Designed miniproteins, single chains, continued (4). Designs and how they scored, part 15

Each design is a single chain, and the fold is of that chain. pLDDT is the mean over its residues in the fold that is shown.

## One batch from the design tools (miniprotein)

Design m12491
Fold by ESMFold2-Fast:
Order: structure tokens, then sequence, then C-alpha cells
Structure m12491 (fold): chain A 55 residues (1-55)
């Protein structure tokens, strides 16, 4: 039973949804490229931190 893997998967799904939302805002010109990049980097760092704890 992989409760840790299930939690990580949920984190990934939420992160992908948030990135998609920000990409949509970027495409609409509602946020800047720098804001989008900063958000994606923040999310990637969170995912990497969690992944390293599980691996």
Amino acid sequence: MDAQNARFRALLERALEEIRRYKELLAQGKISDSEYRAKVEQINNEIEDESKRLL
C-alpha cells in the first residue's frame, strides 16, 4: 500500500492544474512571463522536495 505515492500523485495533479491555470492567464495577457516562470519554478521546487523525501 503506497500512501506516500498516493499523496505525491495528488500533489503532482494539483501542481499540473495550477500550472495549466497560470499558463492560461499568461496566454490571456493577465500575468507576465516572469510571474509565470516564478510560479512554475516554485511548484517544481515543491515537487522535487517532496519527491526527494519519498525516494
Scores: mean pLDDT 78

Design m12492
Fold by ESMFold2-Fast:
Formats: structure tokens, sequence, C-alpha cells
Structure m12492 (fold): chain A 75 residues (1-75)
């Protein structure tokens, strides 16, 4: 087992946990992309850092898009 890769994936999941509802609100496709990046980090430890960073960036983009959608729905 690769404890370093597991720790990095756990850190990415901890970052995503408070944003999970926002990611889910954007739909199944975005959620599947985030899950695929996290799964990729477990499958390929050499890519763990880049996959973690990609997951964080995707989650940030999803959160911004969800906030924009919320503002439109409140009008």
Amino acid sequence: SDSVSQAKVAEANAFLAPKKALVEALGEETLNEVNALIDGAYADPSSADSLKQAAIELADKAAQEALALKKKLEQ
C-alpha cells in the first residue's frame, strides 16, 4: 500500500467534502470527473500530486459555477 498517495487522496477528499453539495448540484458528469481523478490517484501513485491538484481545481471551478447558478435562481 502507498500511504503517501492515500494521504494525498484523503486531503483532496477533505477539501471536496464541504463543496460536495455544490459539485453534485452541477450534475453527474462533473461529480464523475472528480471521482475519476481521485480514483486515478489511488491507481497510479506517480500521478497522485497532479491528480490531487486537478481535482482541487475542478472542485473550485464547480463551486464557482454553482454559485453563479444560485445567483441566477435568486433573481
Scores: mean pLDDT 64

Design m12493
Fold by ESMFold2-Fast:
Structure m12493 (fold): chain A 60 residues (1-60)
Amino acid sequence: DFVATSEEIAKAYREAKKQSPELEKLARDYAGALHEASIGGTPQRAAELKAAYDAAVAKA
């Protein structure tokens, strides 16, 4: 569900703001890749960025 994913991204932006510029950058890159995938781009980049973002968030 794209709507549910958008809420997840919004939450990620708020959490990234609290911790570090690296997390904020990862959240932005992930959001951009998801948007690209939703308009017919490749989903592979979004999956890779999500994994990187989830790993960074899990450390907290």
Scores: mean pLDDT 67

Design m12494
Fold by ESMFold2-Fast:
Structure m12494 (fold): chain A 103 residues (1-103)
Amino acid sequence: DKEEIIQKVQQLAAEMTQAYKNKDVEGLLKKADELIELFKEHPEYVPIGVLIHAVLLLIEANTRETLEKARELLELALERPGLSPDDRALLEELLAQVEELLA
């Protein structure tokens, strides 16, 4: 189960990258939703680096829907227990950037 979850996280990251490269906004959003659900169920198995990568792809896609999804993911990531001060600062900076883009 643990190994399968870790593999699924890595697969989702790769699929999000591919959707972004293909300009597949709908696919990117669907994979982001799958990552959000997986993070809610198993936050300990989703590395912060994967969450940051997903957020950056959503920001770069630069649509209202992808920016709103990036905000959702960032708010969820900031609730993570044991988050380092450096990771927290980066997530807060990314959230501020997303909020500015949505204004």
Scores: mean pLDDT 86

Design m12495
Fold by ESMFold2-Fast:
Structure m12495 (fold): chain A 85 residues (1-85)
Amino acid sequence: SKEKLEEALRHLEEALRVAEERGDAEAAEALRRMIETVKEALERGVSEEEAELILLTAEGIARALTSDEEEVRRIEEEVRARAEA
């Protein structure tokens, strides 16, 4: 669904911020390409199954890039702050 693709974008955008903050240019470039692909999927529409797969993949990528305990904690706090604003 559109909601799942928007959630996938949120995960990828958070991962991109972490990659940029750490100076990981390779990861940042890959994440920007993935974000663009998901945005295109949002415009064209995809099946529910494809949206599920995209979300699961985005969650996995974000988790892998934020495997550092300190970075994970920072992202979680920032997401909560934005949700409360």
Scores: mean pLDDT 75

Design m12496
Fold by ESMFold2-Fast:
Structure m12496 (fold): chain A 86 residues (1-86)
Amino acid sequence: MEKYEQTIKEVEEKVRKAMEAVAKGDYDTALEYLEEAEKVVRETIEELKSQPESEEKQQWIEELEQYLVGLEHLKKKVEELKKKAE
């Protein structure tokens, strides 16, 4: 429970920092924050998978996998913005 809540908070903080970097035109810094957010989510999913099976665990894993999809789409959009800014 505590680790899941910490992961969501860390991911949200990193995404916020990435969006602040995008607003400043600092796309490289934005991509670094999104990469860090992805790493945190992936590491938490792996740790959850090592725990005993429960409905709560399965729900958390599915929610975290949805975050990974969202982060991938966001990274692609930032990369496109960087390419247009060249």
Scores: mean pLDDT 81

Design m12497
Fold by ESMFold2-Fast:
Structure m12497 (fold): chain A 71 residues (1-71)
Amino acid sequence: MARARELEEMRAALREAGVPEADIDRLLAAFEAGRRPLALEATRLAQRLGSWAPVSDEEVLAQLDAAEAAA
C-alpha cells in the first residue's frame, strides 16, 4: 500500500544524501514505530548542509518521549 511506497521513497532520499545502508535501516525502523522521528528532519537538514549529524537510538527515543509528553 501507500506506506511501502513512502518507505521506498525515503530510502532513495537517504541514499541520495549519502547515508550508509545501516543508518538508513535504523531511520526507517524509527519511522515504522509510528512516529515522525527527528531523524528524518535531521536527514533533510544534512542534505541541505552537506553533512549528516549521527543520532543515536537513545536520542531518537528521547525526542519521541519528549514529543509525546508535550502532546
Scores: mean pLDDT 58

Design m12498
Fold by ESMFold2-Fast:
Structure m12498 (fold): chain A 93 residues (1-93)
Amino acid sequence: ANPAEQLAIEAGALVAMARMLKWIAKNYPLSKEEKIELLKKAIKLAEEAIKLAKKALEQKDQLSPQAVKDAETALREAEELVEELKKELEELE
């Protein structure tokens, strides 16, 4: 197994999970407190995705061209999600 490619895959999966939690917080009839907890969990997942994507890109020579693109995409999308989620959280608190 290529450890760098696994980091890229895991980063993408964490971004997808963070997006799902954001979607649930927005679309389900949850209490304010439940929405805050989901957004906090989504932020933690997105921040972990940033760390894993950066770690994968530090080993760029071990990644396929597609895995590089996927890691760069996961990094960008995770950074955008953190900013969006922090804004949503601030508006609820």
Scores: mean pLDDT 88

Design m12499
Fold by ESMFold2-Fast:
Structure m12499 (fold): chain A 93 residues (1-93)
Amino acid sequence: LEEEAKKLEEEIKKLEEELKKLPTLDRNLAQRLAETSRRLAEIYEKLGDYEKAVEALSIAGRAYLALGDYESAQEVAKRRKEVEEKGKEEKEK
């Protein structure tokens, strides 16, 4: 899982750089960024790294907003709040 998370982090950075180089939004790259970031968030949640999971969900949310996919953006925002709250509870226990 840690090696997989590392690989996904590198893929996300490459996707962000590619999107910045393009004068027009590449919908396929943005969608891949959103899905890759969601997968990274799931892995970090399983590892108990809720702060990194929240960060990955934030990246996914921004990608969905850029795509105009407001439903997926809302789902990710809700999930982000749930993970953030769960992380606070885990730290207190």
Scores: mean pLDDT 78

Design m12500
Fold by ESMFold2-Fast:
Structure m12500 (fold): chain A 99 residues (1-99)
Amino acid sequence: SMDVEGAALFLALALKLKESPETIARMQALIQEELGLTPEQVEEAQRLAKEIASKPLSRKEIIEMISWLRKRFADNARLMSRLLELTIKYGKKEVEEYG
């Protein structure tokens, strides 16, 4: 489902940005609550997220992921708030590594 794919991309972004396990667990719980995911769907989203995050991602690919998530969850204020936090962290990392 698009909700499982959306959850996976959201968690993959957090993993790629090296968020703490505690922060990722809180994000997972929020995504499960907001999207009404079953435990099986959460496990699949986690599996896909780890697979996506294990691969090197280009700057373009990360921006495309953020853009997709922004469009997918535009009507969900809680998920959008979390996505904005990740977007700010990504911008800071870019400045630190390439600025």
Scores: mean pLDDT 82

Design m12501
Fold by ESMFold2-Fast:
Structure m12501 (fold): chain A 58 residues (1-58)
Amino acid sequence: GDKEIAEGAVNVVKITKEEHPEYIDKEKALKDAREQLKDKMSEEAIEEALKKMKEVLE
């Protein structure tokens, strides 16, 4: 469901930041995530997922 998809996407961002913090582009990561999720889940769920990703990328 939406929660599982969002959790997976956030986890991918966390792993990428942890393995390659110097190479992660925060703006690009959020844009790519939005594009990936826009056809898979509701706009509300996408915004919540992006908010969590932004917190991880801080």
Scores: mean pLDDT 72

Design m12502
Fold by ESMFold2-Fast:
Structure m12502 (fold): chain A 78 residues (1-78)
Amino acid sequence: SEAARRAAAEVLAAKLRELGVPEEAIERAVRMVLESEDIGEGVTRAGVYLILKEGVPPEEAERIAREALEVARELGGL
């Protein structure tokens, strides 16, 4: 569902902004979710990118991924 994908991306963006992640990195992470065929794969890819390239702590990336995936699941996007 496009609505589920967009909701997951919006949750991801909001939580990353709260952590002070730069907007350019947020835009890249959001694009990974929006352009993937599978929302779960997109969120996983975004999480790995944030940990390895943007220095987001693994525990924070996992928490944010769980929140984004839960919203997508509730909307039938997983």
Scores: mean pLDDT 85

Design m12503
Fold by ESMFold2-Fast:
Structure m12503 (fold): chain A 77 residues (1-77)
Amino acid sequence: SAFAERLEALYAEEVETLRKTVSDEKTLAELEELMRQLVEATLRYLETGDPSDRQKALELQQQMGKLLEEEKKKQAE
């Protein structure tokens, strides 16, 4: 659907931003993988309405937040 295409385009733009801001290749690769899984979980939740897909998306968001926080700590020092 047009909505899913726009969502995927938005996440592709976020991945490009991560490539410009995250200097650690391992952290970047982990964030790109989590972003890909988040897109999949979000699209699945929109298709199914299943609470388990919503929970998975939230867990992925929390994991990404933790990695971004750790990256910011590295940049602060």
Scores: mean pLDDT 77

Design m12504
Fold by ESMFold2-Fast:
Structure m12504 (fold): chain A 81 residues (1-81)
Amino acid sequence: MEEEARKLVEETIQYLSDKTNKIIDELLAEAEKSTKEKRRELVIEAASESVKMLGDIVKLLSTLKSGSPEEAIKLAEEVRE
């Protein structure tokens, strides 16, 4: 159970990283083509996506460390939605 939860958390972190990097790349590419005001908004949105990803990763790792493998598995599944 615990080893399975750890593997799922690691896979979910990789998934979040890949998904968020793609979103950030798309937002930054759009920002380069945009007006100064719109560029600022898109860069802030990209930063917000990064912060959300880090928050999810921290929550996953904290849940895994708190000693509830079942909760870690559930959270990993929820985060992948």
Scores: mean pLDDT 81

Design m12505
Fold by ESMFold2-Fast:
Structure m12505 (fold): chain A 92 residues (1-92)
Amino acid sequence: DELRRFLLEQAREVRASLPNLTDPEERELAERIAEAAEKLARLELEGARELLRLYLELGLTREQLQRAAEHLANSPEPVHQLLLEVIREELA
């Protein structure tokens, strides 16, 4: 699956950049993103939950979440279905 490959490659790139991040806050955020992406690439529901939590902390709005759910509802991709599940849980 192209999305799962993309998530793993992005996580590897983020991890490779960690030694070059001088801000401890940026390093912690990057590590959390990489871990969530790796879990999501393995189709672990917890990866989707962790990623959603991160985006909410970064200021993702309820309206943006609703639009994302509408977009993801039409996707057959397993990664998108896991994201849709956790977004629907948050919106409930």
Scores: mean pLDDT 82

Design m12506
Fold by ESMFold2-Fast:
Structure m12506 (fold): chain A 50 residues (1-50)
Amino acid sequence: SITYTVKEGDTLDSIVKRELGVPPRYVFVSNYPDNPKVGEVLNIDYRLLA
């Protein structure tokens, strides 16, 4: 898992692509709010096909 601080204009899709380089469907965000605020810290877990 990784932690990421939300920036202005970020979306879950853009964050995941930028930080992990994988499609959003390969990750779970346990505490993603409907309206993330700038400065909010997200916990992102990912799954890779073995």
Scores: mean pLDDT 64

Design m12507
Fold by ESMFold2-Fast:
Structure m12507 (fold): chain A 55 residues (1-55)
Amino acid sequence: SAVEALRRAAEAGVEIAKKTNPELGEKMRRDAQEGVDTAERLAKEIAEQLKKLLE
């Protein structure tokens, strides 16, 4: 599903961010992690709403 794909993408992004080269800068790494964390939260909210719609 699209929601599952989004969640997997967010998880992959977190893994990439954790292995991010320090050369990319601390601010950019934090911004990326914050973005991925937000996307994961949104994915959970969307999944919950989708379950309610399917019920």
Scores: mean pLDDT 66

Design m12508
Fold by ESMFold2-Fast:
Structure m12508 (fold): chain A 86 residues (1-86)
Amino acid sequence: NAAAERARRVRQELAEMRKKLQEHIDKINPEAYELALELADKTVELIHYIVGYLTDPSEELRKKMDELEKEANTLAARYQAVLAAS
């Protein structure tokens, strides 16, 4: 089965290349990666609350949105500072 054998070799080579690239990427800026993930999570959470507020407005949801926006802005500032220092 030449096709299956060829596909297996290509997948193995790609997996090895991906592992090497990942090692290089992780070395370049791990702090920026962690901050980017935190910012992404906070942004998704904020969007969730915004959608909720637009559907059923409440002062409690508005407070949560304000708090999450402040947290996201703080993380974004830290992310930019880390990138500038790198």
Scores: mean pLDDT 74

Design m12509
Fold by ESMFold2-Fast:
Structure m12509 (fold): chain A 80 residues (1-80)
Amino acid sequence: ALEKLLELLKKLDEAMKKGDWEAAAKAAQEIADLLKKNKLPKEVRQQLAKAFQQAAEMARKKGAPQKAVDALLEAAKAAE
């Protein structure tokens, strides 16, 4: 579970850097699904939630489609 999360976080980071908002949205959605199913420690979940909130804000400032911003915010909510 943790290994899959790290792989998806790397895919999200690469997509964000390239401005590939479709790939970023897919990675964020898969991360949200994993976080809903996996009971991570509260401190780790809080750090992930903050990171996804910041990623969503960065995506919005870079002109990302609303779909990508919403996917990142959904990942943040799933992390809680």
Scores: mean pLDDT 82

Design m12510
Fold by ESMFold2-Fast:
Structure m12510 (fold): chain A 68 residues (1-68)
Amino acid sequence: SAGIAALEAEAGVTLSPAQRAALERLYAETGDAALAAQRYLESLGFELPALDGVLDDAVVALLRALSV
């Protein structure tokens, strides 16, 4: 989707097909790509300070560490 493509560009990450599928599902549920990313990381067991839809440096660093 355009939202997840924008997330990849803003975060400077490349997502695997499996990561993209999970994020696209969460984006469909939330309507917000940054919130989808935060919920995805939480689903993997990462504790985030807030689920506020802000794409901060910690969220970007975790996405980059998990990207292919």
Scores: mean pLDDT 77

Design m12511
Fold by ESMFold2-Fast:
Structure m12511 (fold): chain A 81 residues (1-81)
Amino acid sequence: MTAEELVREFYETLARAVEAGASAAELAALGRRQLERLKANPDATPEQVLLAETEVQYLEELARQGRALPSDHVLRVPELR
């Protein structure tokens, strides 16, 4: 699987979980697993890893605060994925 395919799978997996009603904690856990797969790929760029890591950290912070994912977030808006 290419780094681009892993990045696409990262966002699609999280987007499907959002559509299924997943909590911020569940999204953070899913994102963490996908991020580790991306990091394990030697062809992954530092920029791709940093963007995915930033997303996971944001989801982890939302889970810590007990906050829901904002309505304008990329995972809720298909056009931004």
Scores: mean pLDDT 77

Design m12512
Fold by ESMFold2-Fast:
Structure m12512 (fold): chain A 72 residues (1-72)
Amino acid sequence: MSLNELGRKAIEAAEKGDAETLKELLLEMVKIDPVAAMVAADEVIRVAEKVGNKESKEAAEEALKEARRAVA
């Protein structure tokens, strides 16, 4: 699965309120390209806020923290 496809699926999961799936997808991106994962996580957080899904936002924030640790 491409990084673009992983990011798109994570956004789709956020729109559906599937916090578990979006977190798994973002963590997979962290293993491949943590910088791309940070960009995707920021977008997922924005989508989750727009939809009002707190669990999805929290999951994406956790994935963002892991991505930031990977680039440090």
Scores: mean pLDDT 83

Design m12513
Fold by ESMFold2-Fast:
Structure m12513 (fold): chain A 81 residues (1-81)
Amino acid sequence: MEEIEALVEKARAAYEAGDYKAAGKYLREAARKAREAAPAYLAENADVLDRTGWEERLARQMAALEEMAAALEAGKEPAPP
């Protein structure tokens, strides 16, 4: 998860610098790594997590990151939820 957070921070820095393409690229990579990490995280925390609710929240976050990445790459502000 720390690696995903680092990518989001890089995306924010790029956005603040006006480099929307780089910001979008970092957000796409964050979403991709979240998808890759999800099975291991669920397996490790199955007894603690509401698995269905957590999977839904993660899927929603990943979709939002991909939508923000697409908007930023197009030079647009991300759409509000």
Scores: mean pLDDT 68

Design m12514
Fold by ESMFold2-Fast:
Structure m12514 (fold): chain A 75 residues (1-75)
Amino acid sequence: SLLEKLQEEKKIFEIRSKEREKATKDPVAVLEQRLANVDAWIARLKALGYPDASIARMEAERAEVEAQLAELKAK
């Protein structure tokens, strides 16, 4: 259903906006939470039958977050 998919996308974007705001105060904790959220979103998008392109975008973001987290933890 289109409405169900739009509601899910809106929810994901709202969560991401809050994560970016929190990153200013605690970047490591926010990135760890974001990594967990992205993993959950990828699983949910696959379950809802989103196209491969949408899933690939989230997987690319996961890799970027994982790299940023690794850099912060290495300091």
Scores: mean pLDDT 76

Design m12515
Fold by ESMFold2-Fast:
Structure m12515 (fold): chain A 61 residues (1-61)
Amino acid sequence: SVRQQILQLLQQNPQGLTSKEIALQLQVSETTVRRELETMEQEGLVVRSEVSDRYIYTLSS
């Protein structure tokens, strides 16, 4: 599933990734990634942080 791929990718990138970077790495649409990230954030699996002009997603501690 896209969720499992996102979790694995964020495990490999503890500094965090943007939704666009995740979409490019997984070769799926940014819309698909953003929808999944929104659900995962609401479930407390990921944290969204604003850095400069971008949102970066990291795994919850």
Scores: mean pLDDT 85

Design m12516
Fold by ESMFold2-Fast:
Structure m12516 (fold): chain A 92 residues (1-92)
Amino acid sequence: AVREIAEAVYRAFDSIADYYEKQGKPELAEQARKLGRVAQEYLLERADELSPDEAKELVNRLVNAVMNEDKKKIAEILKELGVPEEVIEELL
């Protein structure tokens, strides 16, 4: 279930990237693709530590934060997921 959620997050963020490209925001599209890859990587690394419900909640929060262009909330969620601060700074 967590591994399936990690696979699904990549597809979700690819769809968000397509949305931003259609809105004429290629920089946000690139950021969405990078966020999807990073979220998938750290979800897979923590698959044995997270319940499926916890993983799903984190992904839903991250998707909402990205769609609202809330960089502060994106950073908070990535930190909860275990993404290093240096990686977060490069993404945002």
Scores: mean pLDDT 81

Design m12517
Fold by ESMFold2-Fast:
Structure m12517 (fold): chain A 65 residues (1-65)
Amino acid sequence: SGVEAMKRLLAHSLGWSVERVDEMVREAREMLEAGESEEEVIRRLQEKYGLSREQARMVVGIAKV
C-alpha cells in the first residue's frame, strides 16, 4: 500500500526502524484525535523529532489513514 511505502521511505530517510516510525505515527494520530490541527501536529513533530516539514506532512498523512 502507499502507506507502507511512505513508512519505508521515512525509515530510510531518518535512519530509523519501521517500528520506530509506527510509534511516531501513533503519537501523531493521538494528537489529531485530541483535536490538534494538522499544522500544530507538523510543528510538534518537527520540534520533537527534528523532521523536515515534508517528512512531518508524510507522518500526518499516514496518521489520517
Scores: mean pLDDT 87

Design m12518
Fold by ESMFold2-Fast:
Structure m12518 (fold): chain A 77 residues (1-77)
Amino acid sequence: MDELERLLQRARDAPSESDAAELLAREIARALREGRWDLVDRILEHVLPELVKEGVLTEEQAEALRNAAELMRRQLE
């Protein structure tokens, strides 16, 4: 199974929106620390919009995750 599909399923299986957001924050932070910039971009462009569409995340939670990823990226440059 594709890594993004696994992440989507794990987020869907999270017991709450807060747990799903925390899971995604941890995965984004891990990808950034590992220098996996392409994976970060794919999560932000494909995973977050899909989870918002499905109601797993709010748009506000997705925006907070995008903003946190951008801040962390700047700190790692």
Scores: mean pLDDT 83

Design m12519
Fold by ESMFold2-Fast:
Structure m12519 (fold): chain A 70 residues (1-70)
Amino acid sequence: MITPEQIDEAIDALVEEGLITEEQAKLVRKALSNAKDLQEAADALMKLFILGIITPEQANALLERLRELA
């Protein structure tokens, strides 16, 4: 299970590292706001990749951070 707090922490870390932009972070936060577990988070990130908002590397980094926080 993941929490909104863990999602925000993961996104903030990638913004601090310069791996995602502030605009990407806003869209990622909105897309992940309804994710209840890592599978739903992965599905949301896949949709963002298809839309060209994030890369597979950015999606993987977000999932790794979420797992680290859990």
Scores: mean pLDDT 80

Design m12520
Fold by ESMFold2-Fast:
Structure m12520 (fold): chain A 56 residues (1-56)
Amino acid sequence: MEEALERAKKRAAELLAEGLSPKEAFDKVTQALVEEGVHPGVARIIAGEAIAELMS
């Protein structure tokens, strides 16, 4: 979980730096985690945590 969260935070930060909205970054990070083999429900939680930490 921690490794996936770290990857999600890095990817989310890159997407936000490219000018994507938090929602767009969340959607892209969720899709990337699912492509890496993470269950969609778990991927959404990890992506949500990553975005929340970067946006606070």
Scores: mean pLDDT 81

Design m12521
Fold by ESMFold2-Fast:
Structure m12521 (fold): chain A 80 residues (1-80)
Amino acid sequence: SVLEEFKKLVEEAEKEIEELLEKGDIDGAIKKLKEFKEKLTPLAEKYDELSEEEQKEFVKLQERIFELIDKVNEAYLKKR
């Protein structure tokens, strides 16, 4: 399903990007974030096709991606 694919991509993004940030590979983290955004965007466009229950879970998963973006941006700013 769209929701299960979105959840899998969010979990993979969190794992891979956090590992890159822990290694200090900020450029790698930025590149991976862009790749995951490209994969997540077409799934996010199907939000209105989801049930109300699935939409609530989707919003929580999207919040996790926004938190990940913030972590990458903070790491980038601290390296200046």
Scores: mean pLDDT 84

Design m12522
Fold by ESMFold2-Fast:
Structure m12522 (fold): chain A 70 residues (1-70)
Amino acid sequence: KVEEAIKKILEAGKLDTNRKAQIHLISAAINAVAGDYEGAIASAERAYKLTTNPDAKKKIEEAIKLLREA
């Protein structure tokens, strides 16, 4: 499930053109790989607030849900 969350975070980053959102998505992916799921969720939530692309928002929401189950 964590690998699926990381995949969704990376996919969201490719869809979003907002630099600040992309930085937070990179941080979320790094924290998830490191096993820091709380840090990954916090970074993903920051990215979600900065993102305006609805497809990217959906992928971020799905990633957060998967990380909360980890």
Scores: mean pLDDT 83

Design m12523
Fold by ESMFold2-Fast:
Formats: C-alpha cells, structure tokens, sequence
Structure m12523 (fold): chain A 74 residues (1-74)
C-alpha cells in the first residue's frame, strides 16, 4: 500500500513500485519541487504549500487511475 506523508511543503511517498515512482518524480518536478528518490520512496519539497497541494491532488489522481490503494498522513 502507498503511504503519502505531508509536512508543510514536503510530501513523502513510500510503497511505490519503480515505474510509479518515476512518474511521481515527473509530476513533482513539473510543479517545481526539489525531488529526492530512494528506491521506491519519493521525497518532494515544493516552492509553496499551494503548489504542494495542487501536486498532491495530481499524484492522488494518478494513483487512483492506476488502481493503487494509498493512505494520506498529515
């Protein structure tokens, strides 16, 4: 199961597969995030909370379209 953790402007997503992690990195970078990836865990720090919120909604939509179950912790 995918876990999304939110801490201000930083979103950490764990439990991804390699291909899904690559797409999450692409989405985060499109919204101007500084991204680090450790295997199947992606950590993205956004320029603002508004940008982080928009990116989170896009990532959630992407995960839902792939049929991935996820949990959000904040």
Amino acid sequence: MVTIKIDGTTITISGLDEETAEKVVEIARAFGAKVTRDGTTVTATFPSEITADVALRMIEFFLKELGKEYTVES
Scores: mean pLDDT 85

Design m12524
Fold by ESMFold2-Fast:
Structure m12524 (fold): chain A 86 residues (1-86)
Amino acid sequence: MGVEKLEEALELVKKAVEAAKAGDAKAAVEYLKKALATAEAAREEVERAKEEDPEAFRRAEEVAREAQRLIEENREALDKAMEAYL
């Protein structure tokens, strides 16, 4: 289900933030890549839920907002990890 995949993506974002704060740039970037791939895979299912299952879509939006908030609050650490790895 698309919502479940977004929840998995949120867990990966949390792991990326923890790795970035610990100074593990490689782990942080790998978790971010997995989170983005998981969210992309969920995109079409989430878009369908907008019309077919408004409650699931609302849950997906809340999960996406939480992931966005974590990325924004930890942007400096995540950006440093990406620069160090790339």
Scores: mean pLDDT 79

Design m12525
Fold by ESMFold2-Fast:
Structure m12525 (fold): chain A 70 residues (1-70)
Amino acid sequence: SLLEQLKIEHAKELAKAIALQYAKELGLEVKSIEVKLEGDTKVVALATTDKGTIVVTLDLETLEVEIELK
């Protein structure tokens, strides 16, 4: 439905914003960012930086946010 598509797009924007804010707080330069829907329940943002990749996982069912620098 249109409402579900809008929710997913808003979740993607949120995951991207979290990744960019995390990079900024750590003083990391973001070179590229990708945001994907993984399955039907998770949104993943990948921000490539000069020190590694920031991975933000947002679970649409639990509303849990996980952030990892790899």
Scores: mean pLDDT 85

Design m12526
Fold by ESMFold2-Fast:
Structure m12526 (fold): chain A 106 residues (1-106)
Amino acid sequence: TSRLVIVAAIAEHADEIRKINDIFLKLLEEKGVPKEVIEQVRKLSDEAIKHIEAAGEAVRRGDLEKAQEHYDKAVKLGQEIRDLLKKAGFSDEEILEISKKANEEY
């Protein structure tokens, strides 16, 4: 329950997360990530954020089973993004560094 409460709190900031993600994608483009990969990351990120919002709404309704399902889908999408970026030549450390820079620029 504590984990899902945190997810519900994060879901309240979905619009800010989208803006930070736009900066993240711009930073990836500046680092030479191909446009096709950026478009795939954008699609996966949009789907992941939608699932975080749905998880937060489910928590507010007391539907913990649905909240967990949406959270698990968001986590899986996040892993797909990481795998896609690793295939493009980025390490987990580099991905984390770019994510931190995107948050700092927001």
Scores: mean pLDDT 85

Design m12527
Fold by ESMFold2-Fast:
Structure m12527 (fold): chain A 66 residues (1-66)
Amino acid sequence: SLEDELSKKETLRLVHQIAADTIDWLLETNPDMPPEQKAALQKALEATRQRIEDLEAEVAKLKAQL
C-alpha cells in the first residue's frame, strides 16, 4: 500500500539521518584525524545527506498521493 511504502521510506530516511549524525560527530570529536580519513568521511557525509534529500522528495511525492 501507499502507507506501507511511505513507512519504509521514512524508516530508511531515519537510518540515513543516524548515519549522517554519526559521521558528523566523528568529524567534530576527532580534529586530529588523518587528512585522508577526514576527506573520506566528508565525502560519505555529503553522499548520505544527498540520499536523505532524495528520500525526503520521495516521501513528499507519496504524501501528495494520500
Scores: mean pLDDT 88

